Designed miniproteins, single chains, continued (3). Designs and how they scored, part 109

Each design is a single chain, and the fold is of that chain. pLDDT is the mean over its residues in the fold that is shown.

## One batch from the design tools (miniprotein)

Design m11786
Fold by ESMFold2-Fast:
Structure m11786 (fold): chain A 71 residues (1-71)
Amino acid sequence: MKLSDAALKGGVEILSKAASLLKDEKAKKEVNELIKEAEKTKSQSSLLKAANKIYDTDEKAFLQAAAEVNG
């Protein structure tokens, strides 16, 4: 499914912030590549893959990023 521009922007902001909090440089690079693919294709699937990779790498980074972007 293609995301709306607003949904894509919101998801990218949260996931980009979460990626910046990752200490694993390989995981950070993979997540940023998935985020760029989602922006290019407007793909919910690519955005979900990025979110899952962050959760598998550092669950706390995702929760912190969501709180900071929404605050």
Scores: mean pLDDT 77

Design m11787
Fold by ESMFold2-Fast:
Structure m11787 (fold): chain A 65 residues (1-65)
Amino acid sequence: ERAKELKERILEEAKKVGVEVESVEVKGDHVTVKLKGSPLKLTAASIRMIAIGLEFGYSVTVEEV
């Protein structure tokens, strides 16, 4: 349940920043997000997604594609 809400928040944040989400993988308390976009937007999205992860009790890794 929390993982689903986390994924939804990550997807919403990606849309706000203007990056594309290739995948969101949840493994235990860790989330790996693969993103596509410009370097500045990827940086902004990464910071925001890490903050969202912390809010839900997850560690977040962002990978650029």
Scores: mean pLDDT 83

Design m11788
Fold by ESMFold2-Fast:
Structure m11788 (fold): chain A 67 residues (1-67)
Amino acid sequence: SLEEGVKELIEEIKLLLEKKLRSLGGEPVKVTIEEKGDTLTVTVEGSNGKVLEKSVPLSELKEVASK
């Protein structure tokens, strides 16, 4: 259930960034998901050179939910 919720949250973030990028006149050409310490970062790069990034503390969320 927790793993499922985390995956769903990541997918929602990706879709939100892609939607925002398209509203700025770009088309998503690359999506990168990386974890930096207590932060998960989703980066979407556009065909127009725009880069959108969102960071969420998913590592901490996983720790809290394992208790």
Scores: mean pLDDT 73

Design m11789
Fold by ESMFold2-Fast:
Structure m11789 (fold): chain A 92 residues (1-92)
Amino acid sequence: DELEREIAQAKVGAYAAGAVAGYLGGVEAGEKVGEKLGELVEKGLLAKGVPEEEAKKIGKEVAEAGKKGGRDGYEKGEAYAEEAIAAAEAAL
């Protein structure tokens, strides 16, 4: 339960961060933010003792969520980035 909730929150947060970065800096900025957040989540899970393969899989899922946010934020603009932030806040 707790780990699944934390993963879901990390994905929503990564999407929102990606959307803001994509809106402000373009698709590449959103993708870079997504990649960085995926790496941070992987390292955090490894530090908590999560098996390496599972931590990598989850980190990749978080990175993909952030990258998708970046593309959507770039394409749909500020209103979409605001919606993504609201969704991330609701997930907290």
Scores: mean pLDDT 79

Design m11790
Fold by ESMFold2-Fast:
Structure m11790 (fold): chain A 65 residues (1-65)
Amino acid sequence: SSDPVWRELAARAAAARAAGDLVGLAEAYLALARYYASQGREGEARVLEGQARAAYAQAGVEPPL
């Protein structure tokens, strides 16, 4: 995608995966979900919230949602 917000968050997600940083990965997904919700894209936002919750759960961290 040419969206600069998505590109930045995708880069953050890739870096977090490389570092084994599940919290960082979850935060990237959550930020993208909130961005999509702000654009009226609630379906995509819900999918990304699910991915964020899964990453938080794997990290043993309570989601801020």
Scores: mean pLDDT 79

Design m11791
Fold by ESMFold2-Fast:
Structure m11791 (fold): chain A 101 residues (1-101)
Amino acid sequence: MKEEIIELAKSKDPEKQLEAVNRALETEDREVAIEVLKLAINSKDPEVQYAALVAATRLLLEHPDDEELRKIAKEIAQNLLKIDPNSPVAKQALELIERLE
């Protein structure tokens, strides 16, 4: 199960990468979610980056002291801003991350 989610995340198909992000959120396995989000950072698809950012910020709200999740969410938001400098979601996520320290 964990391996299947990671394999989806490693796919070059954006639809499979999106499925991996959604499935990782449905598991209670933080390590699976972290691995999927790290793989999503390298995706060139804006929809995958957006889904990963939403997922990472949601996990941060549940685990506000998680430094690794905070770093991952920040990196995804910064990558999304490089694709769309006016992205409201990415700007709002960075503001949230700064408040969580």
Scores: mean pLDDT 78

Design m11792
Fold by ESMFold2-Fast:
Structure m11792 (fold): chain A 64 residues (1-64)
Amino acid sequence: MLSDETEREFLEALDRYNASDVWREVTGDDPVIDTIDLLAERGWISDRTRDELVAAYRESRARP
């Protein structure tokens, strides 16, 4: 599960993402990973938060 700090940072970044046209730039092979990387590139989440989110997503995909 995500830490409270990671979840808070992600939700704040997601609010900015949904309120802007940034979502239109998400066109990669994996839209979830691409979105997380884009948020980190924009500085809306830390590298630590990005790594935690990517790890959680990959774990969820590995668990049926």
Scores: mean pLDDT 72

Design m11793
Fold by ESMFold2-Fast:
Structure m11793 (fold): chain A 72 residues (1-72)
Amino acid sequence: GDREEAERALERVIETAREMEKSGKLSKLGAGVAEGLAGIAYGVGKAVGDYGWAAEQLRKIEEKARKGEFDG
């Protein structure tokens, strides 16, 4: 369901941010910003009952983290 998709997407952002920090594509601050934004997206989706929106935002955050776009 949408909640399970959002939870999976959140886990992917956290994993991606940690991998990008380890590889030097993200700074520690950039990885922290990506993880923080992921938590906010999930929290908002949960609060308003829109996990589909949360999953979409989380996929966008993952993509930006992979590209190193959160460098502080």
Scores: mean pLDDT 83

Design m11794
Fold by ESMFold2-Fast:
Structure m11794 (fold): chain A 61 residues (1-61)
Amino acid sequence: SSEEEALRRQAEQDTADALKHITALSKRQGLSDAQTQELQDRVQAGMDAVLASRLADARAR
């Protein structure tokens, strides 16, 4: 649906922005590549969970 497509596009943008910010913070704090990847994975998982919840809500109505 157009609503689901809009939610996915918004999630893609929000995730990209969040990953950009966490990568910059990681670099500034001198974190290792492994630590940076772990933070990126956690951010991605959180964003995926939010999108899944929003899609479920959209489908339930």
Scores: mean pLDDT 87

Design m11795
Fold by ESMFold2-Fast:
Structure m11795 (fold): chain A 74 residues (1-74)
Amino acid sequence: SLIDKILRAIETGDFSGLSSAEKALALAIIARSPALIAEVLRQHPELVPVAEALIPRLDPERAAVVREALERVR
């Protein structure tokens, strides 16, 4: 699934099978920057549901960063 590919990218640095937009989201999460994640989501609003679906699958620290980014995009 796309969610599993993004999680693999975050955990291992393996970006295989990801689009440029999906890779940008994964890199922003790796950087742990709500501002960068929010910027990616503004440029690629189709990834908002993907970011929401990642939250329960991420560690608490990264999940908190993604939640903050989603609040900034609203």
Scores: mean pLDDT 88

Design m11796
Fold by ESMFold2-Fast:
Structure m11796 (fold): chain A 100 residues (1-100)
Amino acid sequence: MNRFSVTVQIKFPEGADVEEVARKIEEEFTRRAEERGFRVVSVNVLDVGDGLVLLQVTLETDLPFEEAERLLREIVEEIAKEFNVEVLHLSISQAQPAPP
């Protein structure tokens, strides 16, 4: 099983309820990831001010690396389009799985 860490920096549109939209993004990211064969370990949403939010997600999957990264990028793009937010930075890294 591969463990992934996803970090997304997003810019919210003017007048958006950052707390409400961030919560919906967390829920939709989890749902879309689980539908695509990921287990969501943790989701952290950090408001960094000025309408900027840092989303940090830890996921586990048995999918090959290349496929997992592709699917995670697709999920981020789908969410950005759905919630009308701008993705300023996207980082996908492999975290070492905890030993059994």
Scores: mean pLDDT 79

Design m11797
Fold by ESMFold2-Fast:
Structure m11797 (fold): chain A 68 residues (1-68)
Amino acid sequence: SMMDEAEALTARAKASMEAVHREHHLSRAQLENLVATFARELEEMGFPREVVERARAELLAHADALAA
């Protein structure tokens, strides 16, 4: 389903954020930029706004945990 696809893409984005942060020690602002880029890509793929906003919220929570 579209929801399952968005969840899979979000999980992969979280793993990518972790890998990049581990190598480069990104600031919160840089992590937030990655989240914004991913959300834009989901919008361009045609995912509904509610799905994009759920993914954005989940990735922002993950960014907060990494930046702590």
Scores: mean pLDDT 85

Design m11798
Fold by ESMFold2-Fast:
Structure m11798 (fold): chain A 80 residues (1-80)
Amino acid sequence: RKERLRHVAEDLLVSGEVMKERAEKLGNEDIKKQAEENIERVKRLIADADRLSPAELERRVEELTKEMAAINEEIKKAEE
């Protein structure tokens, strides 16, 4: 179970890099900063994964996933 959560976190890192690239193309410094901060939080979660309980890891993955979705919505609005 914990291994699946680690894979989800690794997928979030990949998605975060794509999100950052989109933000850079917009030239919006605030959105870019939000994307960079999200990526750093995902990296920290991956580093801490071995010491977290499965339930705590799941909650943090869910939180970061929701944050990434919000940033992607902001990017989409700025692109239109």
Scores: mean pLDDT 80

Design m11799
Fold by ESMFold2-Fast:
Structure m11799 (fold): chain A 58 residues (1-58)
Amino acid sequence: SFAERFIRAAVKEALVLEKNGQTELAKRYEDLAREIAKKYGLEETYDRIVEQARKEAA
């Protein structure tokens, strides 16, 4: 879905921003992804995406 694709993109962008020291902007992207997940009932999908993205960044 569009919402899932947005969440995935926003989470990946947040990780890039965090690596670049832009911690506040990274948190803003995470907050936006979480809000979209909540609005569309995708909280479990959000958690899975975050976990997967962090594993890929390791």
Scores: mean pLDDT 83

Design m11800
Fold by ESMFold2-Fast:
Structure m11800 (fold): chain A 81 residues (1-81)
Amino acid sequence: MSAETKAEVQALVMKGSRLYQEGDYEGAVEHYEKALALTPASDHLARGGVQFMLARAYEKLGDKEKAAEYRALAKEHFAKA
C-alpha cells in the first residue's frame, strides 16, 4: 500500500489500541474496522494483524462468534504472509 495509506492504518490501529486499553472496546472495534477497510486484501500480514486485534476486542465485548471468526481469518492471512 502507499506510505500515506500505511500511516493512516497505523494511526487508526494506535487509536483503537488506546481505546482498548481505556476499556472502550466498541470504540476500539470501530477504529480497527476502519483500519481493515483501508488495508488491501493482498496485504496478508497487515490484514492478519488488524483481524487479530478485532478478535481480541470482540472477546472483551462478549461476541464469541465474531472473535472466533476474526481469529480464523487472521490465521489464514498469517499463513499466506
Scores: mean pLDDT 82

Design m11801
Fold by ESMFold2-Fast:
Structure m11801 (fold): chain A 66 residues (1-66)
Amino acid sequence: NAELQQLIAELEAAIAAGDEARAAALAEQLFALVKSRLIAEGLSEEDAQRIAKAQVEYVLQAALEK
């Protein structure tokens, strides 16, 4: 999925640049895309939301690690 790969690349670039506002906006877009994808794969909205949230939070936490 080209859209997913592009969002991840842009998020990584924003994190590397220290642009917290842009990283947050891209993380929200990534969350929405991952959630929609999981729902399309047959997961419930609740399960998809929980998994997508955990994935995005992990990426953000790892980027803030010194």
Scores: mean pLDDT 79

Design m11802
Fold by ESMFold2-Fast:
Structure m11802 (fold): chain A 63 residues (1-63)
Amino acid sequence: SEEGEKKALELLFKLLKENEEFTPEEQILKKVLEKFKDKLAFNTEESRKEAVELMKEEIEKEK
């Protein structure tokens, strides 16, 4: 969903750009992203969208 993608994308940018205090769930998502970063070209906007999809799954699963 567009709304879910936008929300996850903003979270992703926060995790990457800013060193804010992360919630436990955000810490989990950050660890997942770091693992996928090794195989994804994380520098491009398209690869970030791929990571956002993965974050959406992790958020859903955490419920």
Scores: mean pLDDT 59

Design m11803
Fold by ESMFold2-Fast:
Structure m11803 (fold): chain A 114 residues (1-114)
Amino acid sequence: SLGLSPEKEKEILELSALSLYSIRSLMDSGFSEEDAMNFVIGVLKGSGHTDTANALEKNEKEVVKQAKEISVEDAKETRNLTKQGYSVDDIKKKGLKKAADAVEFMAKAIAKEL
């Protein structure tokens, strides 16, 4: 538990999964690690998700490290499962442990910025 309302926790998990998938997709498309991170951070700031953007900036090295350890397909599936209301633990049990761990790490980092 992030110590937040269920609705806010769900929003943060969905933003975390979307950010991870976006970073991984951009890297697979030939973006450098720095350019992929800066693009996603810029989109989040432009969309009013300033706390999420700040969390990514503060944790950039660890986020990139974890994104490099997962496939774009695993990141996409993890995002889809998060949108369907699956918990991080449920996603880990589906064989997506590394992607679920990355989403949980990002969600905890975002919660600290609130």
Scores: mean pLDDT 89

Design m11804
Fold by ESMFold2-Fast:
Structure m11804 (fold): chain A 89 residues (1-89)
Amino acid sequence: MEERRKLAESLIGKIIKAKVTLNGQVKEREFKVKGIFGDDMLLAEELDETKKSYLLYLVDEKRAILVGYADENGKLVSAEVEILEVKDE
């Protein structure tokens, strides 16, 4: 679990380019990592016009789960994330 914490800390302040699969649709999205929640969750801001914040649960260096989507009924949903690139900003 220490390795996952190190991975999370290494991503703070970086931009993650990822494929996000939600409701059967795949979209490429970019997120700026703003901080860490616990040992394996990233607080990330989407680099689009909405600038919405999400939690990314790190599975490994290539996989995450996007948490923080609320549907119109306030139910939390999750999306699968494939990490394509990590870059400095």
Scores: mean pLDDT 75

Design m11805
Fold by ESMFold2-Fast:
Parts: sequence; C-alpha cells; structure tokens
Structure m11805 (fold): chain A 88 residues (1-88)
Amino acid sequence: DELKKRKEIVKAAKVNGIPVSEEDAEDPEKIKKKIIEWLKENGIEVTEEIEKKIEDVLNGKLDPKPFLLSLSVEAGIKLLEEGVAKVT
C-alpha cells in the first residue's frame, strides 16, 4: 500500500511537469532527489520547510496533489518572470 501511495505521488509530480518515472515509485529517496533537482533547476530555493514537506508527502503525512501543484505554479511564475527579463 505504501508503493501505491508513492505511485500516486509520481503521477501527481508528472502531471505538474516534474521529471519522475514510475520506476522511481520504488525508491522514495530518488523521488525526493528528483523533486529537489527540479526545484533548483527552476530557480526555487529548497528550504528545510520544503524538504520536510517533500518527506511528509513521501511518508503519506501530506497530500501530494495540492503541494506539488503549488510548487509547479511557483516554478511557472519564475519561468514567466525570467522570460520577460530575457525579452527586455
């Protein structure tokens, strides 16, 4: 059942553009690493609070859907800001 929960996390992450695969569902540390790398690549500071929330999601203590959506929205805003700066 923990594997099923991790598969739902991977599915939610993929829907939000985070580059995780179904194979990563077997390794929660690999999922965490890929989310952190994706955040850093999108210019989002990985705070201790964000790392704890990622761990809480992986441990089933936090709903992955609203959390991963919030990270995706923040990354999207950052990309739009960088796009405007690049054109001007």
Scores: mean pLDDT 76

Design m11806
Fold by ESMFold2-Fast:
Structure m11806 (fold): chain A 90 residues (1-90)
Amino acid sequence: DEKLKKLSEVAQEIARTLRDLVDGKISMEQAKARVEELVAKVIELAPDNTAGIQKLKKLVAEAKAATTRSELGSVILDIGVEVMKLIGEM
């Protein structure tokens, strides 16, 4: 399924963003921008207004509000978990 493949790619990009943030390869601002774009792709691929999409929107707001790398990393991990739950529903 093409949709499943695209969602799996987004999940991998979220994991890479977390790794790059933890390794100091990207700034917090770059990580926030990447996860916002990746969550937007998830919503386009699963446009139904589900509990998962509502949770992802809340997590993006929390990511934008994060003031430390540790706080941001925790939120990005939670975003990855929600994307994997959406994949599991397919």
Scores: mean pLDDT 84

Design m11807
Fold by ESMFold2-Fast:
Structure m11807 (fold): chain A 80 residues (1-80)
Amino acid sequence: SPLEEARRALEEAVENLVKTLKGIKAANPDLPDEELREILLRQVRAVVNYLAEKYGLTPEQAEELLRWAEERVLKEFDEL
């Protein structure tokens, strides 16, 4: 289904964003965490909006995917 395809694409995108986060933090240990957090959340929102349009998701489906992705990114951020 379009929702399952969007979810799979989002899971891959979030994994890549987390890897990018770890790389940026390792290269820039003095960079404020709040700046990285804001950049990542903006990227997550952009990806979800793109996937919602591409796969024709309902607003409710898009919100569910956004909530999942934001929660995962924040959890990974807290584990840095």
Scores: mean pLDDT 83

Design m11808
Fold by ESMFold2-Fast:
Structure m11808 (fold): chain A 113 residues (1-113)
Amino acid sequence: SELEEQARRLAEKALELANDPSASAAEVGRQAAEATRLGAKAGVELTTELLVEIAGASDADRVLFAARTAVGELDRLARENPENREGYLAAKEAVLAATQASVARNQEAARLA
């Protein structure tokens, strides 16, 4: 759908910004939140995959803010749209799991360096 395509483009932009050392964490978070909102309206499956990839990126230190922003939006959507609550909560859990795994990998890499 149109919303799904818009959500995908915003998620791709958020991932590109997360891998750009000159981009602000706030801008990455804003794009990720908007992608989450549009994806949730169109269907959470594709957007969840992209959010998981963003949260699991090698630049996790940069993407943590984006992941937390997306989690906040998913919580809000679950409260405001009870009919699709399970979908939003599943997407939230996937993002949180990917974020935790990415943080653990980066902490381990820092310890070995």
Scores: mean pLDDT 64

Design m11809
Fold by ESMFold2-Fast:
Structure m11809 (fold): chain A 65 residues (1-65)
Amino acid sequence: GAASAQAALEGAQAAGLALSDTGRQVRDHAAKTGDGGAIALAAASQDLGAPDATAEQIVRDAAEA
C-alpha cells in the first residue's frame, strides 16, 4: 500500500537513494546495500513493470494501486 511504499522510500533515501533514481538504480542500490526499503521499492518497480520509472513515480503509482 501507499504507506508501505512511502516508508520503503524513506528508508532507502536514508541509505543514499535519490528520488530521481530509476527502478533499475533502486535494484542496484538494494543489491549493493541490502537495505530493506530499497528491496521493497525494487519489488514494487518490478510489479509495476516500470524499471525506468523514478522512485517518486513508483511510490505514486503504488499509492494508486
Scores: mean pLDDT 71

Design m11810
Fold by ESMFold2-Fast:
Structure m11810 (fold): chain A 64 residues (1-64)
Amino acid sequence: DAATRAKGLAAFAVLLAEAQEILKKHPDAKVTIRRLDDTVLELTVEVDGKTTVRTYDGATGTWS
């Protein structure tokens, strides 16, 4: 529905902002954003051969 779509778009905006901050600190990092669910997105960061994966839930506004 419209409310779920709005939360998904807001979540994507949060991940884009986080990706920009990561790239600002680590210009050579590889950053990937994936949609896992309607409001849950995954951020994968690769820097210096290390991979970090975090999820963001747009319904609760929390990172894990």
Scores: mean pLDDT 81

Design m11811
Fold by ESMFold2-Fast:
Structure m11811 (fold): chain A 100 residues (1-100)
Amino acid sequence: MEAERKEYQELAKEIEEKHGEEIKEIAKKFAELFPGKATEELVKNMLIHLLSELKKKGEDTFEAAAEKLLKELAENKEASEEEKEMAETLAKILLEEAKK
């Protein structure tokens, strides 16, 4: 448990060092599309967490992050139409960043 938390903190730091500028731009764009519903800081922290989980598998890419978000959305039968729109929009922004 403590070793897992330390490993996560190290992965999160590596993600911020490798992808921090792109994450910041994605978070800013998403927050501007959903004012009052998503803050830049919340989106940034969510993306760092998502990419840290993917880094454990050697797949810390924005494409893999988008695929994971879309899969989780498809499995969440209780997601509202607004939550679905937000998740699909974020996945689209991630896929556009992955193509650069």
Scores: mean pLDDT 78

Design m11812
Fold by ESMFold2-Fast:
Structure m11812 (fold): chain A 92 residues (1-92)
Amino acid sequence: MLEEAAEALLEAAEAVAAGDAEAAREALEKLREALATLPEVRRAMAEMHARLRAAAPAIEAIPDEAAREEEARRVAAEALRETAERLRELAE
């Protein structure tokens, strides 16, 4: 269901914000079945990818490596949370 996909994206967002790559991977793996069966999930993920791609040049322009990594995690976590909210709206 779309709600399970949204919950997995929220778990991934929390893991990314915390810098926990393993938890983020596990959460994203929960999306595998939804990506295969739900076109709404596939479309939302493609839209999220486009947003992350658009943000990349600004992040890459940050001269401090630690600040760049922090901003990358912040932007990724935000995109995951917004995508989860979109899927929840579609489930209603």
Scores: mean pLDDT 80

Design m11813
Fold by ESMFold2-Fast:
Structure m11813 (fold): chain A 68 residues (1-68)
Amino acid sequence: SMSPEERLRRVIELVKARASVRTIADVLGLSPAHVSRLFRASRSEEEFIAQVALLLDVDPLLAVELWR
């Protein structure tokens, strides 16, 4: 199984690739509805990645650096 950091890196790749909400939800083990709500609550893709890091118990500052 993927580590939390490996899962975060995979989500970053998927967001940059404009993957579907369903694909991102599958990696995170969340419903597509939950991921859609997170996207709508985020002002930017960077904020979405920081929120994903918090859900995975990964440092959001590390997540932002990985996104850039």
Scores: mean pLDDT 87

Design m11814
Fold by ESMFold2-Fast:
Structure m11814 (fold): chain A 90 residues (1-90)
Amino acid sequence: NIADKMIKRYNDSIKEVKKLAEEGKISKETADKIISRIQHNIDLINKKDYDALIAEYQARLDRAKQELLGPFIINDYQEALDEAKKAKEE
């Protein structure tokens, strides 16, 4: 289902972040912060707290639009928001 695909994508992202830290491309502190944020999203999905996940992505999207962040960031947040909404409806 959509939730399982989201969790798989998040776990793949955690592995990539760990690899970047091991290769010295990012600091361990930066990697730990990114991993903690991704793990928080996984925890919300495992609790079926999609309302909290949707609210967090909506807030991030609204902030990105207000700060005129690049279209890739805005599109990523929009897709994540839409995916979380679809997971809630399953």
Scores: mean pLDDT 83

Design m11815
Fold by ESMFold2-Fast:
Structure m11815 (fold): chain A 85 residues (1-85)
Amino acid sequence: MDELIERLKELVEGDPDLLTAAARALSSVARQQGLEDVARRFDEAARRKDADLFAEGARELYRRGDKEVVEATLRQLVRHAERRR
């Protein structure tokens, strides 16, 4: 899991638009899981273009949320990001 989060962080660091899109997707997942505080962290990461805050939010979402749903979302985001050049 940490390797997947670090890979996604690396991909979003070079692409502010991708960071915003990924943060919005994970914010939505956090809200669906009842984790409003985690969702707000992703909203802030998108606003500040802060990949470190994004990665911290993703780790907290994985610890506190539905691990299968969170992992599936992270894997989908990595696949989407890797298709961009």
Scores: mean pLDDT 85

Design m11816
Fold by ESMFold2-Fast:
Structure m11816 (fold): chain A 118 residues (1-118)
Amino acid sequence: MKREERRKRIVEAAIELAKEKGDFEKVSMSEIARAAGVSRGTLYSYFPSKEELLAAIYEKIKELIDKAVEAAEEGNDKEAEKLKEEAVEITEAVLGKENAEKLKKIIENLIELAKEKR
């Protein structure tokens, strides 16, 4: 597997486990390695700590938000909504429901501003 593909798979495995447990703090690095199909040594070579993995999850959320705003600017309202829902779902799994609701409102405001540029 290519390094970037493996990194993406690790981040996706961490998010899925966070959704299953309802709390990212309850997810162990060993469970993430197992779910991603990598050794613990390989996982630690990509993410030396759980905090660095959390930072990668935040970058993924930001990328989804940026893509949602871009889709809204281009008139693709359905894609913007889909990307918003993906970002909110990840945020709920990792940071909890209250933070997910706050982020949802921020993204909705950003999408509305993007539509005004049209």
Scores: mean pLDDT 85

Design m11817
Fold by ESMFold2-Fast:
Structure m11817 (fold): chain A 111 residues (1-111)
Amino acid sequence: LEEFLDSLPEEEQRKLLILLTFVSEQKELDEELKEALEYLETKVKLTEEEKELLKKALESLEKLRSQSVESEIAVELLIIGIEESVRIFLKTGDIRFLDLAYNALKEIAKQ
């Protein structure tokens, strides 16, 4: 895991850090994802723009959850989708899954 994470460009490491931080605010991470998050926190720092993106995404999720039971379910499925995309990326190295998760986060932040 650490060798794979060290092989990533810094920009991709920051994308992964923001995604794992986002998921960790919503639910308990499994052992693999928690290890990745803790390692990345020692290696890279989010930019002010990335911190603002994370803040907006978290605020948007809370707003969506408050609208209806259906919205709450949709939010939980979206979080699962982001988590699974990150998990597939960590196992395969396929950047498309990292981009899929990151684009989903950006769409949440736009609302």
Scores: mean pLDDT 84

Design m11818
Fold by ESMFold2-Fast:
Structure m11818 (fold): chain A 65 residues (1-65)
Amino acid sequence: SAALTEQGRAAVEAGDVQAALRIALELARQGHLETARDIVRAASRAAKNPELEQLALQELDEIGA
């Protein structure tokens, strides 16, 4: 949903990586995989954690399978 997407982007801007990932997983479960991946990439980049990005993207791919 648009509201959930906005919450995810707000969490990224606030530096709340855990909230951003939780929201991304919920978006993925609702079928919004591309939006979920964008939030994961943005959160991981803000956290400067490329390992987090790889692990979270793999989890999203498994949900979408």
Scores: mean pLDDT 81

Design m11819
Fold by ESMFold2-Fast:
Structure m11819 (fold): chain A 104 residues (1-104)
Amino acid sequence: SPRERTILLFEATVLLSAIYFTAQAVLRGGIPVEEGKRILDELLARLRALAERMSPEERELLIKELQKLIADLQELLAKETDPEAKALLEHTIAGLQALIAELE
């Protein structure tokens, strides 16, 4: 239904924001890398589950938002010097890229 579509897209947007802010919190030292990885993996799993319920049109919109998030995370990665935080960001970016491939 149109209402369900709006809710799924809204929930996806919330999860994308949560991924970005969790990554940023790890980089700022507010969350340990190990905890950040757990949270990010859970958010990615929830995003995949939402995507399975989406129409082709909704998936096209989600792909655009995923591409924007990847660009934002790559900006954070370029400024990071901690190897463990870099590895977590690279892992998260790879997970988002894999999701785009699954949706195409």
Scores: mean pLDDT 87

Design m11820
Fold by ESMFold2-Fast:
Structure m11820 (fold): chain A 86 residues (1-86)
Amino acid sequence: MKRKEEWIEQARERARGAGELIRQLAAQGADVDALIERLLAEAREAVERAEEIAEELGAEYEDMREVAETLRREVEREAARIRAEA
């Protein structure tokens, strides 16, 4: 099994889980926009740090960049979905 495919699946699941958590926190009166902005910032940071993370994990940079970009796209999709539901 190629670890890249597993990490891509995990990135998608993490983005969905974060979206669900934001909805649960919104029900408790949390600032949804602030939570979305923080999540988007963390996803952007993952893309910027993809080379560093690849070196730490012994992975190929191109593979880790693809994983990080998948996370960013899925987070952006979840953010748009949450805002559309509000």
Scores: mean pLDDT 79

